Designed miniproteins, single chains, continued (5). Designs and how they scored, part 97

Each design is a single chain, and the fold is of that chain. pLDDT is the mean over its residues in the fold that is shown.

## One batch from the design tools (miniprotein)

Design m19369
Fold by ESMFold2-Fast:
Structure m19369 (fold): chain A 90 residues (1-90)
Amino acid sequence: MKVGELVKQREIDYALALAMRLLGRSLQEIRAYLESRGLSTAEVMTILSGILHRSDAELRAEIARIHARFPEELEAAMKKEFGIPISALL
């Protein structure tokens, strides 16, 4: 796997975790999702800690940052996982 492809997939997985928080999903559901994506316990705990210490506005700003880098891939992932466009959260 090329390093750039893994970085892109991890940024998308991170954005989806932030989207789950904005959609009102529990930290347990977000953890289970990230573990299902193959993230390590350390990576999962870092993301969950970040979510707990950020406002909804800060989470939306992070999603917007990732969307600016990977617009088509994040839109496709949002539609596949949640059935909604990224514009529903931003």
Scores: mean pLDDT 83

Design m19370
Fold by ESMFold2-Fast:
Structure m19370 (fold): chain A 96 residues (1-96)
Amino acid sequence: SVMDKVKSLILKAIDIYKKIGETSSAKNLEKQLKKMETASLLEIEMSLATHQMQAYVLYQVALKEGDTEKAKAYKEVFDLLDEASELVDKALKEQQ
C-alpha cells in the first residue's frame, strides 16, 4: 500500500539519523511513525512537512560548517521525507 511505502521511507530516514548520531531526531521520527496509526492523512502531511523542514535546516547548517558527511546524510533524509510527502499528497488527492 501507499502507507507501507511511506512508513518504509520514514524508517530509512530514522536509520540515517541513528547512523550519524542524531538520536533525538531519530526518536522524534519514531514517535511520528507511531502516530500515523491513528492520524489523518492531512495530519501526516503536516507532520512530514515539519520533519522535512528540520532536515533541510540541518543540511544547510552542515554545509556552512563544511561537514560534508553530515550534509550528505541530512540531504538523504530530506529527499526520503520529500518522497514520503509526495506519496501522502497523492493519497489525499485520491480521497478528494
Scores: mean pLDDT 87

Design m19371
Fold by ESMFold2-Fast:
Structure m19371 (fold): chain A 65 residues (1-65)
Amino acid sequence: MEKEVNAYKKAYESYQRAADTLAEHAKYIADDPEGRENAIRQMDEATRLGDEYKKKAEELEKKLK
């Protein structure tokens, strides 16, 4: 049970870190509209996946109570 919660929390943190890295990268490729847009799309996807894992961790923790 706790292993699953920790795995979901780690996934959330990993995706949040990936989103931060992509956001930083997007600043430096502002003169490449295709590259910048691709980085923004990847950032959005990482944020969405992170939120899903965070919700799964919270739901699993609540079931333990």
Scores: mean pLDDT 76

Design m19372
Fold by ESMFold2-Fast:
Structure m19372 (fold): chain A 107 residues (1-107)
Amino acid sequence: MLDEQLEIAEEAIKKIAPEYTEEIMEYLREHLDDPDIQALLASLVFYYELAKQGDKKAEAYVYLLVGELLEKIGKKEEARKAYEKALKLGEEVGDKTIIEEAKKKLE
């Protein structure tokens, strides 16, 4: 199960941040004992599978989660771009929760 989750997470990360995929995957592997990272990994896998089926709300959550991983490895500018994409998707689907979460990340 864990190896399968990491493979799906790698696919999601490659689509959003291809240049940083290896750095993010190494960060995830080194922090698998952290409950917050375990929760983030599970959420990324869950939302990415829905996003592949055309769920724009799930796609916005994938951008938020990959943005958080980019911040964890010190890529603040790239994280900001991911959060801006999540905000745009949230506005397109009219989801107030996504809009508010993305705006908080951009502060």
Scores: mean pLDDT 88

Design m19373
Fold by ESMFold2-Fast:
Structure m19373 (fold): chain A 61 residues (1-61)
Amino acid sequence: MDKVIVEIPKEKAKNFKVGDIVNTKELKDYRNVNGEELPDEAKVVKIFETKDKAYLVLEKP
Protein backbone atom coordinates (compact mmCIF):
# COMPACT_ATOMS: atom_id res chain seq x y z
CA MET A 1 0.00 0.00 0.00
CA ASP A 2 1.68 3.17 -1.28
CA LYS A 3 0.50 5.52 1.46
CA VAL A 4 2.53 7.72 3.79
CA ILE A 5 1.50 8.02 7.43
CA VAL A 6 2.46 11.13 9.39
CA GLU A 7 2.02 11.51 13.16
CA ILE A 8 0.92 14.98 14.28
CA PRO A 9 -0.36 16.55 17.50
CA LYS A 10 -4.10 15.97 17.86
CA GLU A 11 -4.88 19.69 18.03
CA LYS A 12 -3.30 20.20 14.60
CA ALA A 13 -5.48 17.51 13.00
CA LYS A 14 -8.34 20.02 12.79
CA ASN A 15 -6.27 21.96 10.23
CA PHE A 16 -6.67 19.03 7.79
CA LYS A 17 -9.66 17.42 6.12
CA VAL A 18 -10.02 14.23 4.09
CA GLY A 19 -9.63 15.23 0.43
CA ASP A 20 -7.24 18.13 1.13
CA ILE A 21 -4.08 18.53 -0.91
CA VAL A 22 -1.34 19.44 1.55
CA ASN A 23 2.12 20.87 1.07
CA THR A 24 4.32 18.24 2.68
CA LYS A 25 7.01 20.82 3.53
CA GLU A 26 4.65 21.85 6.35
CA LEU A 27 4.75 18.23 7.59
CA LYS A 28 8.55 17.83 7.63
CA ASP A 29 8.80 18.42 11.39
CA TYR A 30 6.35 15.60 12.10
CA ARG A 31 7.15 11.92 12.41
CA ASN A 32 6.92 9.84 9.26
CA VAL A 33 5.53 6.60 10.73
CA ASN A 34 6.08 4.16 7.85
CA GLY A 35 9.33 5.68 6.56
CA GLU A 36 8.13 6.44 3.03
CA GLU A 37 9.43 9.59 1.39
CA LEU A 38 6.95 12.49 1.29
CA PRO A 39 6.08 13.86 -2.16
CA ASP A 40 5.86 17.67 -2.57
CA GLU A 41 2.06 17.49 -2.35
CA ALA A 42 -0.16 14.76 -0.96
CA LYS A 43 -3.86 14.12 -0.59
CA VAL A 44 -5.25 13.40 2.87
CA VAL A 45 -7.22 10.15 2.51
CA LYS A 46 -7.76 9.34 6.21
CA ILE A 47 -7.28 10.94 9.60
CA PHE A 48 -6.99 8.82 12.74
CA GLU A 49 -7.13 10.45 16.16
CA THR A 50 -5.98 9.13 19.54
CA LYS A 51 -5.95 10.78 22.99
CA ASP A 52 -3.17 13.27 22.16
CA LYS A 53 -2.07 12.42 18.62
CA ALA A 54 -3.46 12.19 15.13
CA TYR A 55 -2.26 10.35 12.05
CA LEU A 56 -2.63 11.59 8.50
CA VAL A 57 -2.80 8.92 5.81
CA LEU A 58 -1.51 10.53 2.62
CA GLU A 59 -1.48 9.54 -1.05
CA LYS A 60 0.08 11.15 -4.07
CA PRO A 61 -2.53 13.41 -5.78
Scores: mean pLDDT 76

Design m19374
Fold by ESMFold2-Fast:
Structure m19374 (fold): chain A 93 residues (1-93)
Amino acid sequence: MEEALKKAEEAAKEIAREETEVIAKELEEKYGIKLSEEEKEAIYEGLEAGALVVGYAVALKLPVSAEEVAEKALEVAKKVIEEKLKEYEEKNK
């Protein structure tokens, strides 16, 4: 069980890193928006938190639907991103 949780955490970090780079590239190429390192960090932490929700549900074999897990993962990811971006705005006032 503990080894499965560690593997889920490592997978969440790798997925979050790769997806953050993809999002940053698309925003720059499609919208001309260049993300700061702090904005990339906010997206990374949000994606890591969301991926971790999915990873733990799978590793612990929780009796929840895929839809419920997906909704919770998105909710957590969004909240973390919003909190990190607000922290960035406060520091740059």
Scores: mean pLDDT 78

Design m19375
Fold by ESMFold2-Fast:
Structure m19375 (fold): chain A 106 residues (1-106)
Amino acid sequence: MKLKVEAILRLAPDPSDEAALDAVTREVSQEVRKKYLEAKKYYPKALGFALPARSTVEDVKLAARGALEAIEKNKDIKYLVFGFAAPTPEALEAAREAVKEIEKYL
C-alpha cells in the first residue's frame, strides 16, 4: 500500500490574538484526531500530529523530519495526517513544502 498523506493547514486570522490562534489550533487538532481515528479503521499503523500554535518555520521542518524518520523505521505506517494553524504566511508555506517533501520521498 502506498503512503497516503493528508494535511490540515490553516492560516490564523490574527496571530497577535493568542485566543484566536489557540481556537484555530484546537479546531485543527480536533480534525487531525478525527481523520487519524477514521484512518485507523483501514490502516494497521497510522501517524497523526498537530503542531503547537506558536510553531516556527524551523519547528515545522523538525516535525517533518521526525515524521520521515518514524515512517523510515516503521514501513507499516501507510497513513500520515499533519495539522497546523500557521501564525504567519511563511510558516504556512513551510508546512506546505514539508508535506510535498514527505509525499515526494515516500
Scores: mean pLDDT 78

Design m19376
Fold by ESMFold2-Fast:
Structure m19376 (fold): chain A 116 residues (1-116)
Amino acid sequence: GKARVLEELDRAARAARELEPRGGQRARDVAELLEEARRHLEEGDYRAAAVKLTAAGIIAVAGTLENPEMEPVLREVLRAIRSFNKYSEEEYRKKGDEEKVKFSKELRETSLKLSA
């Protein structure tokens, strides 16, 4: 449900904020994008939330390649992406939008591959 996604976004943002002294700008950017994704999700703007969360994932991957200490942040971001994609798929299914359900499922499957 929405509460679990918000909890996982908050956890990922906290992990990124705690790592700022060692992760620098990459950790800060990830935290800010996760905080923006949370705001958009609260407002019901799933598209804006997905864009911000995807950007956080890309930066977390880049940050981990530059600094292995970023790996715990990347793992939390990927967990948040999986939960968000599952939640958005369920919400679009309730609305009867089969095309949106398919898109959300594809994003979820891609997110799972990134965490493998």
Scores: mean pLDDT 83

Design m19377
Fold by ESMFold2-Fast:
Structure m19377 (fold): chain A 76 residues (1-76)
Amino acid sequence: SEEEDLINSILLGAGLYPPTPEALKKIIEISKGNKKALIKITELLVESFKDRPKPVRVTLEDVEKLEEELKKIGEE
């Protein structure tokens, strides 16, 4: 899908592997059809991995952790 291609493009451009299928679906779900939100969430995932050795894969747990962090800080 276009959303999958966009997520994969951003992650691969940052030296990360494509996410797990579960992680990919969760990113799309929390974006609620908003392309700007999809890009922002994916960029925040890239930022969370900036100091980690690459290549590395984004998992469902990584996406869930980001979602909980966003809920806690009230990023609106």
Scores: mean pLDDT 79

Design m19378
Fold by ESMFold2-Fast:
Structure m19378 (fold): chain A 56 residues (1-56)
Amino acid sequence: MEIVDVENIGGSEESKKYTELASEKLKEGDIAGAVGYIIRAMALGGKPKLVYSDPS
């Protein structure tokens, strides 16, 4: 399974901003940067969820 995006299913508005930044990093192919933003979103009480592609 490949991580294609990140969606925010709960948390503060600040955590949502970091989840959006993580999504941008994933689209750029910067997996390490995306993980950093996901951790930051979680630290702010957010619940970012990784979106995986279907095996097509």
Scores: mean pLDDT 74

Design m19379
Fold by ESMFold2-Fast:
Order: C-alpha cells, then sequence, then structure tokens
Structure m19379 (fold): chain A 110 residues (1-110)
C-alpha cells in the first residue's frame, strides 16, 4: 500500500493520500521517510500524506542552460549531450534525476 503510493507520487509528482494505515506502521513510515506525514491519527488507524521525492520525482526538464565557466569542474556523468555556444552551455541529461544533480552542482558553484 504505502510502497505503491510512494511509487505513484514519484511518477506523477503529486501527493498521495493513504487511509486506514495501522498506527504502528504509520509512525514507523514517518520516522523512516521524511516525505511521509501523518495528517489524521485515530485510535487504530492513521491517514498518511505521501509527498513526491524532490530529488528525482516529478516531471523535470532534462535540459539545463549554464555559463561555460560555471560548468568547469562539475561531474557530468550521465549527460547525453553538451552544446557550447560562446559563453553558454546547454546540457541534455539522460534522465530527469541526472538533470537535478547537475542543477544542484551549478547552484552550489554560484
Amino acid sequence: MIKEAEELAKRTGRPMLVSNVPVEEAEKYVKENPNIIIVEKGEDTATLLVLPDPEGSGELVPEIRANRKAVEGLDLSGVKSLTIRGDEVEIEAETPEIAEKVRKQLEENR
């Protein structure tokens, strides 16, 4: 149940609501997974909100534009193509997850 909701949230980029989860399981999931929140807690069961994982969930654009100097020293493993136009570099990642990793590196080097 919760694993299917996690997969669906990750694939769609939408929060998933899971009802009738035993309280013991609900508390364990919240402790182990930062993207899971208890929205309603009953005596025997709880309702969980499963949020998409921002590090690889949802529909991300696999194309990134950056300044050529900002790309120096980045780990470009899993990049499908690189197009250089003067001072601008266009990076096409093989997956949205790789695109997110490149974006994080660019943000840290700014």
Scores: mean pLDDT 65

Design m19380
Fold by ESMFold2-Fast:
Structure m19380 (fold): chain A 65 residues (1-65)
Amino acid sequence: MTLTVTVLLPGAPSPENVFEAIKLAKKQAEELTGRKVTSSRVVSVETVTIDGKVYSKVTVEVTLE
């Protein structure tokens, strides 16, 4: 089973923000499905500005058991 999860985090894209987004995407997928994540892949990283504040929009593809 494969799921695509989009995570929005405060601040410009960085390795730390991408790592946190992957961690959150895995957690959300496991909580939603009750299955374990076996692999993950970053699909896209985008910068979004909302009310003058910069956010990182990270889309993660997760594969589950």
Scores: mean pLDDT 83

Design m19381
Fold by ESMFold2-Fast:
Structure m19381 (fold): chain A 58 residues (1-58)
Amino acid sequence: MIEEIQKEIEELKREKAALEEQLAATDDVTEVMLLRAKLEEIDKKIAELERKLAELLA
């Protein structure tokens, strides 16, 4: 279970990094808005999983 959560966090962090690279490479307003929305969703998911991980480790 702990390893599963850690794996999911790492996967989301890699996805976030890829989206941030795409955001840096694009000047298209529509793409920027979509990428930012995806990044916010990922950030919220990472925070939730990190909280669960902290609870499991306690």
Scores: mean pLDDT 83

Design m19382
Fold by ESMFold2-Fast:
Structure m19382 (fold): chain A 92 residues (1-92)
Amino acid sequence: STREEQLAHARAVAEELGREYGEEIGELALRFLEALAAGDRRAAAEYLVRAAKLVFEKNPDIGYSEEELREAMREYLRKLGFSEEEIEEILA
């Protein structure tokens, strides 16, 4: 896909998520997808973590504890090649 196609898709997905889950989650999803399209791995990870934390906060009946969510995000960030220091900064 072209970058223009990726960004158009990102905007459409973010708008849909914003209608379903709230504008703040939609905005974070847009920022995440734009960062991915730009190759900004660090910014993408930070927006993803913010979105995940917000979804968890707004959905207290999710079958995951805060600790389990944090551990899952930590494992995901390690797979993306972040250092332990970077992971702690992103998850702050």
Scores: mean pLDDT 76

Design m19383
Fold by ESMFold2-Fast:
Structure m19383 (fold): chain A 72 residues (1-72)
Amino acid sequence: SMNEARLKAEMEVGVFEIHLIVMRRSGASDEELREVAEKFKKKVEEEFKDNPEIAKETIEEINRILRDILAS
């Protein structure tokens, strides 16, 4: 269902955010963080291709998280 797909996307984004925070604290470069985010966005487009609104919302959230972490 759409609700189950949205919950799955939210859980995956939560894990991604923790991963980026840990990478940043461990000394990862801005470029390394951007590469991880780009790979995850591609995975999201593939995983949620049958729910394009969820894919779009999730990619927008990934971009927001990346921007916030790069600014820290």
Scores: mean pLDDT 89

Design m19384
Fold by ESMFold2-Fast:
Structure m19384 (fold): chain A 58 residues (1-58)
Amino acid sequence: NKKEEVLKLATELVDRLRALGQDAQARAFRRQVLRLMQQGKYDEALALVRKELARLDA
């Protein structure tokens, strides 16, 4: 279920970045998350998404 959690949070982050006009960063972040997921590194992908979401919530 970590895969589903990563996808949910990554979608939220990408949507929030795009709403802020940061389309390039949203695309770069999406690629980073997909690469980690392709490698089965769900914990690393989850940590990356949570870190960036926390930064936006600050």
Scores: mean pLDDT 83

Design m19385
Fold by ESMFold2-Fast:
Structure m19385 (fold): chain A 88 residues (1-88)
Amino acid sequence: MADEAIELGRQAIELARQGDGRRGGELAARAGGLASLEREDPERATEAGRLAIEGAMLALRTGDKEAVSPATAGALNGIGALFNSGGL
């Protein structure tokens, strides 16, 4: 889970930087969700949570209206992962 969450978070950042806010937000939401479920590797869960938050913020900055819902979920899930792993 943590390795997949980190990979999805990195892909979310790349898509958002390319101007694809909707897909970037969707991948950020998935990354944050997987990170929040990770209980065996808190350090990797923290990294994935931070990447999900960064991807979500970049997706919102594209101005894509379809990005708002998934990016908001990505940010909230990422924050939840940081709280659960002690990364705050």
Scores: mean pLDDT 84

Design m19386
Fold by ESMFold2-Fast:
Structure m19386 (fold): chain A 92 residues (1-92)
Amino acid sequence: MIRVTLELLVDGKTYRDSAEAETLEQAEEILRRGFERAKELGAESVTVTIEAPTREQAYELLGLAIKLAEEFGFEVTDARGRGGRVVLTLRR
């Protein structure tokens, strides 16, 4: 099981959305929907947390999250991993 959590900073308020995925494809869809929402709401920053069964899957999803963030106009300010958990911090 993969868990994807997005925390969006919008007009001084933090909105948190979390969802579970069984596949990398489902996790990508969750990430894409999250970034679409962030862009629509004009989020100032986004923190993405991905928890995966393996470090390999977590880092694959981190790379995907970075690409999607760039597509939606966000800049990476920090990226770090600990085992099967990765955290990506974005601005704009």
Scores: mean pLDDT 87

Design m19387
Fold by ESMFold2-Fast:
Structure m19387 (fold): chain A 105 residues (1-105)
Amino acid sequence: DQEVFDEAKKKIDEVRDEALTRIAEARAQGKSFEEIWDILVEAADRIVDITVEALKKSTDPEVRKRLIKYARDAVYELALAAGLPKEQARIFADYVAGQARKRVA
């Protein structure tokens, strides 16, 4: 349902925006990659939880595809902001999207 997608998108956007701010501040302060990685992983886990809950509410295949893609793209943006190279950011985002799929199988 469009409403399920819109609700999940809003929650994912909130987590992404908060994490982007935290990553930018950590990088500006010269924090280690390990500290920045912890912020990225925490945000990715929260995005997975939001996505899984939304996937449980909709049986529409197109809505489910859009949810997984939106979550994947949000994690990809966060990984790039954290300083991961494009290829590593893609691998991480695809892995996280795969975890969301597995939890609703």
Scores: mean pLDDT 89

Design m19388
Fold by ESMFold2-Fast:
Structure m19388 (fold): chain A 100 residues (1-100)
Amino acid sequence: SEDAVMARVEAALAAARARIAAAQSDEEILQVVEDFMVLVYTLAQEHQMSVEAIERARALVDELVAYARSRLSPAAQATLDRAWANFAAALDAYIAERRA
């Protein structure tokens, strides 16, 4: 089922990229990234994903963040960078818990 979970993450990434491409405001782009981060974190916890799968999902979030950053105003980019830092810290804490 981990392959099925990763397929869901990849499908969600494709949908998120399409939503960002169609977005009409910084707020819409930021919401798309937040929705994707929440999905990845929720799936990691609910399915007790391996550290390897979590690291793969993290790379997909990083790809979306990079794409979103290229579409945002400088002020909204600062908001995105803070959201990414918070997400990365939460994910690192979860990985540390899984390794303990």
Scores: mean pLDDT 88

Design m19389
Fold by ESMFold2-Fast:
Structure m19389 (fold): chain A 78 residues (1-78)
Amino acid sequence: DEEEKERILRLVEEAVRRAAGGKPTITLDQAVEAARSTGDARALVTVYEAVRNVLKKKNIDTVTPEEVLEEARRLLSR
């Protein structure tokens, strides 16, 4: 269970950092597209939910990879 959660979190980290490239922030579309390319459905859903939650909380159209990872970790800890 915990090993699987760590695996998904690593896929999320890889996806959002790849989506950001050299820039500080990413959009929902960029994050989801990168997550889709991992081929893992749970990673895709986790990225989508994490980005949506961050956007709701901050009322902003972009997120940082760090914000997405913090929220993903929170979601996977339930």
Scores: mean pLDDT 81

Design m19390
Fold by ESMFold2-Fast:
Structure m19390 (fold): chain A 74 residues (1-74)
Amino acid sequence: MSLEEKLQAVYDEYKPKLSDELQKKLEEIVKALLAKDYGKALELFMEALSEASPEEAKVLTEAVSRMFEIVKES
């Protein structure tokens, strides 16, 4: 399975638990990680957390943590 497929699988798992705006932010984080722009991915994650409810922040943190672990292992 490619890095893109692994990150897409995490996005697909968590997107139903997030608002449309946070889904778009998570998609942008995936694109940044695929581009190996880890600084941009972290910046986007911090912006998304500032916009999220406490419940959404937990979901977003779980999703992004899994994505960073996948990238680290690649």
Scores: mean pLDDT 84

Design m19391
Fold by ESMFold2-Fast:
Order: sequence, then structure tokens, then C-alpha cells
Structure m19391 (fold): chain A 70 residues (1-70)
Amino acid sequence: MSVEELEEALRNLEKALEYAEKNKDAVTARIALHEAQELLPHAEEKDPELAKRLRELIKRIEELLQKLGA
């Protein structure tokens, strides 16, 4: 996976999180969490800064799921 592919995936995950927050959609949030967790090892290997942003996104998704009672 390239850095550019990781950046695009991260942008898509951020949009999915925004959608899940607006719609209180726990299913979309869980899917986004799973995808983010799968991407994390690749980001850590390729770009530590992308890995940091991805970890912050994972934390935000986990906080949303906690608020939704999921």
C-alpha cells in the first residue's frame, strides 16, 4: 500500500466518521473502526505521521461508539 493510498483511505474514514456522528450510525462507525485498525500496521510501517493521525481517528471512532452505547 502506498502513502497516497493511505492518505485517501484516511480521508474516506474521516468522512465515514462525520456521517456516523450526524446520523448516530453505530454500524458505519464499527465498519470505519475495523478498516482503520486494518490500515494501522501499514501506516506505522510507511509513515509515522499518518499512523499518528490514524490512531487519533481510531480514538474518535471509539469515543463515538461509547456515546452511542455500542
Scores: mean pLDDT 84

Design m19392
Fold by ESMFold2-Fast:
Structure m19392 (fold): chain A 67 residues (1-67)
Amino acid sequence: SDEAIERAAEILARETGLSRRQARSLAEALAKGDLPVDLAARLLEKFSGVPFERARRALERAREVLE
């Protein structure tokens, strides 16, 4: 649901420092199953400078909200 995506985006923005737009796009991709958590965490590390373990934890929490 859009509400679950918004909650997931809030977690991602808060924990990784991504903008709300970037966090929402990532939450939508996670909801669709387009990105495995480990791959998403590596992409955040490479392109957004987020430490891998921080990104992974944030993504796991976001995934919990989407389920």
Scores: mean pLDDT 84

Design m19393
Fold by ESMFold2-Fast:
Structure m19393 (fold): chain A 68 residues (1-68)
Amino acid sequence: SILDALDKAKEYARKAVQLRRDGGSKEEIEKQRKKVVDYLLKAGMADNEITAELLADALIQEVEKELE
């Protein structure tokens, strides 16, 4: 469902933030970010990759702020 895809996007956003804080590699962090992009597209929140990338970055920033 759309809600399940959004929950997965948030899950991978949290994983990206946690990996960054734990000193994970840029490559590992980017893999999680790519999953956020993919799930936002599946949820119909973006019509294309460029918009999904912008939304993924915004979501990751929001999650990072909430974990402070």
Scores: mean pLDDT 84

Design m19394
Fold by ESMFold2-Fast:
Structure m19394 (fold): chain A 99 residues (1-99)
Amino acid sequence: MIEAWRRVLEKAAELSAAADREAVVEFIREIAEETGIEELKKVAEGNRYAQARLNVELLKAELKEAEEKGELDPEDKKLFEESLPEVEEAIARLKAEEE
């Protein structure tokens, strides 16, 4: 993962935990403008595939943070790992729809 994406995911995970969806979107837009990362620009523009990909990466970051703090339920980690193939298939379908 590139440094800009890592920083976005870290802050977005924090804001998402506070249920501040609008602040997350605004922050992503600012970083997209600053860095010129095309995927972040597509998220700010409402591209469903880019948003779904970001949501998965945010969830991964949130689970990692919870694990490092000792707050991660092992059943939640297992559920995420078992669900990931189905989620990736759904994201691939969204990508095809946005093309």
Scores: mean pLDDT 62

Design m19395
Fold by ESMFold2-Fast:
Structure m19395 (fold): chain A 70 residues (1-70)
Amino acid sequence: SLAQELAERAAAALSAGDWEGFARIGEEARRLGYEVVAELVGETDTSDTFRVRVSRDGRVEATADATRPR
């Protein structure tokens, strides 16, 4: 689904530390009627784990997790 593709693309950008790419995906999603939110769910000395949620009309349609080394 488009929501799942957006979630996976956003998670890939976060995993790569591509914050600009993440922001562009969020803007694209907004134009398509979706909201992309990343939440920090785990933090260690060596990595951060984010949960990406893609929603439409207040309903979560897709999620993907991203882990980024520090």
Scores: mean pLDDT 84

Design m19396
Fold by ESMFold2-Fast:
Structure m19396 (fold): chain A 86 residues (1-86)
Amino acid sequence: MEKIREKARKVLEEKRKRYEAGEISAEEALEEVIKAILEESKSVEDPKDILAAIGLILALIGIKIDVELGLISGEEGLERALELVG
């Protein structure tokens, strides 16, 4: 799980900077983080770590939906995502 969390955090920090620069949307940033977790999880064999990765993906999808529906700001969504991965 540590490798997944570390990769997700690095991708999220990079994409958050691009969002703050106006280069991408918060939804695009969250999609890239979800993609990074999915790619890293393919190498995971421990069922406990697989379940933890699924839980993290579902939580990030929930944040992305809240941003898309305008229930929270893009900035707030990215802050919530950082709390989940770090």
Scores: mean pLDDT 84

Design m19397
Fold by ESMFold2-Fast:
Structure m19397 (fold): chain A 104 residues (1-104)
Amino acid sequence: SHHVEEFKKELRERLATLDRILRYGPPTPVDEAERRLLRMALDAIEKLKDNPEAVEKIKKLLEEALARLRELDRRTADPDVLARETERIVRDFEKELKKILEEA
């Protein structure tokens, strides 16, 4: 019951919401990192064509990365810590995403 098209729709809707937020205010490191994660996930899923197993791995990886962002945002308001730790979360996600794509 994991529908690739439903997940792509969810990613597009989340990106549209973030683009609206970022348009009307200065981007926060957390919002910018979330937008980068969602875009990378969507691009990867569109590249995979018909591979539900790889899409499920990407979905799980994205959920874990977004959970790390939420925990970071909850724990600190320090802009230097936010900039450093959001960049780390995005880099970790990109590395694991590339591995999933190579194994697909």
Scores: mean pLDDT 85

Design m19398
Fold by ESMFold2-Fast:
Structure m19398 (fold): chain A 78 residues (1-78)
Amino acid sequence: SDLEKLREALINKDYETAAKIMVDLLLSGKATKDELGKLIEELRKENPSITDDDIQELVAKFVEEILKLEKEENKVIK
């Protein structure tokens, strides 16, 4: 599942892939911000190697993916 792929990406510290999955889940309506927040909290509880710096990197990559989508929409006309 996409949530399982998200967990694996976070454990592997692949924040680019994690951010893309999060954006897709939110835009497709398959997950809410609250559900994703709970998943991250539970994952951190089970995996104490995931630090606050790791979460900051994830947030930075998430913002980058949102900005990429906005830029892509603005380029829709050739």
Scores: mean pLDDT 77

Design m19399
Fold by ESMFold2-Fast:
Structure m19399 (fold): chain A 96 residues (1-96)
Amino acid sequence: SALREEIEKEIEAIEEMIEEIEELKKKLEEEPSKELERKLVVLQTAAALKAIGLAFTLKLAGEEELAELATEIAKLIAKEEEKEKILEKLEELRKL
């Protein structure tokens, strides 16, 4: 259950980052800005790295299938995939 609590906390943090990414993308479509473009890259990188860190934690805990899913989430974030697809995979990660 300690592992489940940590997974849920990390999923919630990544979900919050994905929401911020979508708001930044929306602002960039309405008013292009180099500052917002830089913020978007930094936030996307941070979100992807958080997912990789979670994958590492899951791998060390023996949860190989969930670790592979967390790695896939990091790839989706890095490829700037649709928000709905990323959130769907995060929901799958809640399985323990």
Scores: mean pLDDT 85

Design m19400
Fold by ESMFold2-Fast:
Structure m19400 (fold): chain A 92 residues (1-92)
Amino acid sequence: MSPLEQALELLVQGGLARQQGNYEEAVRLFEEAIRLAPELAPYALYQLGLALADLGNNEEAIRAFEESARLAEAQGNEELAAASRKQIEKLR
């Protein structure tokens, strides 16, 4: 399995962990996905931000959303950048 394929599987597993309330596991899975496939970082950071917010780690969540917005904008993904900025506004 390629690093990209592994990272995509980790993103799916992280999403499921978050849905089940396993927020710490979701954080770990999203961080590993970013490590394996940095090209997925904008989306993975957005999901990481959501899991960190679920844990009450609002300051870390804001940093993840800020990085997600920055990278998404650089890639031309204005929708993801806007979604990340909206999450920051909700936490402030």
Scores: mean pLDDT 89

Design m19401
Fold by ESMFold2-Fast:
Structure m19401 (fold): chain A 85 residues (1-85)
Amino acid sequence: SEDDIILEAIEKVLSLPSVDLEKAKEILKEASKRLSPRAFRVLLGLVAEELAAKELGLTKNTVLNDEERKKLRELAARYLRELEG
């Protein structure tokens, strides 16, 4: 299913030892061959969020304050632009 493809792509990005835009773009390019445009847009957003969280050293269990949430959103938006370009 498309959900399985999205999950596999996210797991590949999470397994990267650092923020690596070129490897993230390669993972996205391969996934795009198997996803609808709508599903690919979802994957782009999720990958951008994971790269932003990775740069900020955040885990899924980290409780964020409003300022930290704003920084995460702004950084994710910057990564989204980089991944789309």
Scores: mean pLDDT 83

Design m19402
Fold by ESMFold2-Fast:
Structure m19402 (fold): chain A 78 residues (1-78)
Amino acid sequence: SEEELAKAIAEAARKALDEGKSPEEVLEAARLASVRVTGRPLSPEEIIKLLEKVREKSDEETKKKLEEIIKRVKEAAR
C-alpha cells in the first residue's frame, strides 16, 4: 500500500539521517526502501511527495524530522 511504502521510505531515510549520512546517502536509503516494497526505485520527486504526505499526518516532533529528511533529499536531487 502507499502507506506501507511511505513508512518504509521515511524509516530508512530517518535512520540514514540519524547516522549522520550525506544527502546522497539519505536519498539512496529511501530509494533502496522503495525497491524492497515496490520492486522498482522511485524518483526523488516521488519520494518527496510521499514524505510530504507522511509529514501532514505526523506529530510535531516527527514533522520536524521529516522536514530535515525532505531537505536532504532535495539537496541530493539538485
Scores: mean pLDDT 84

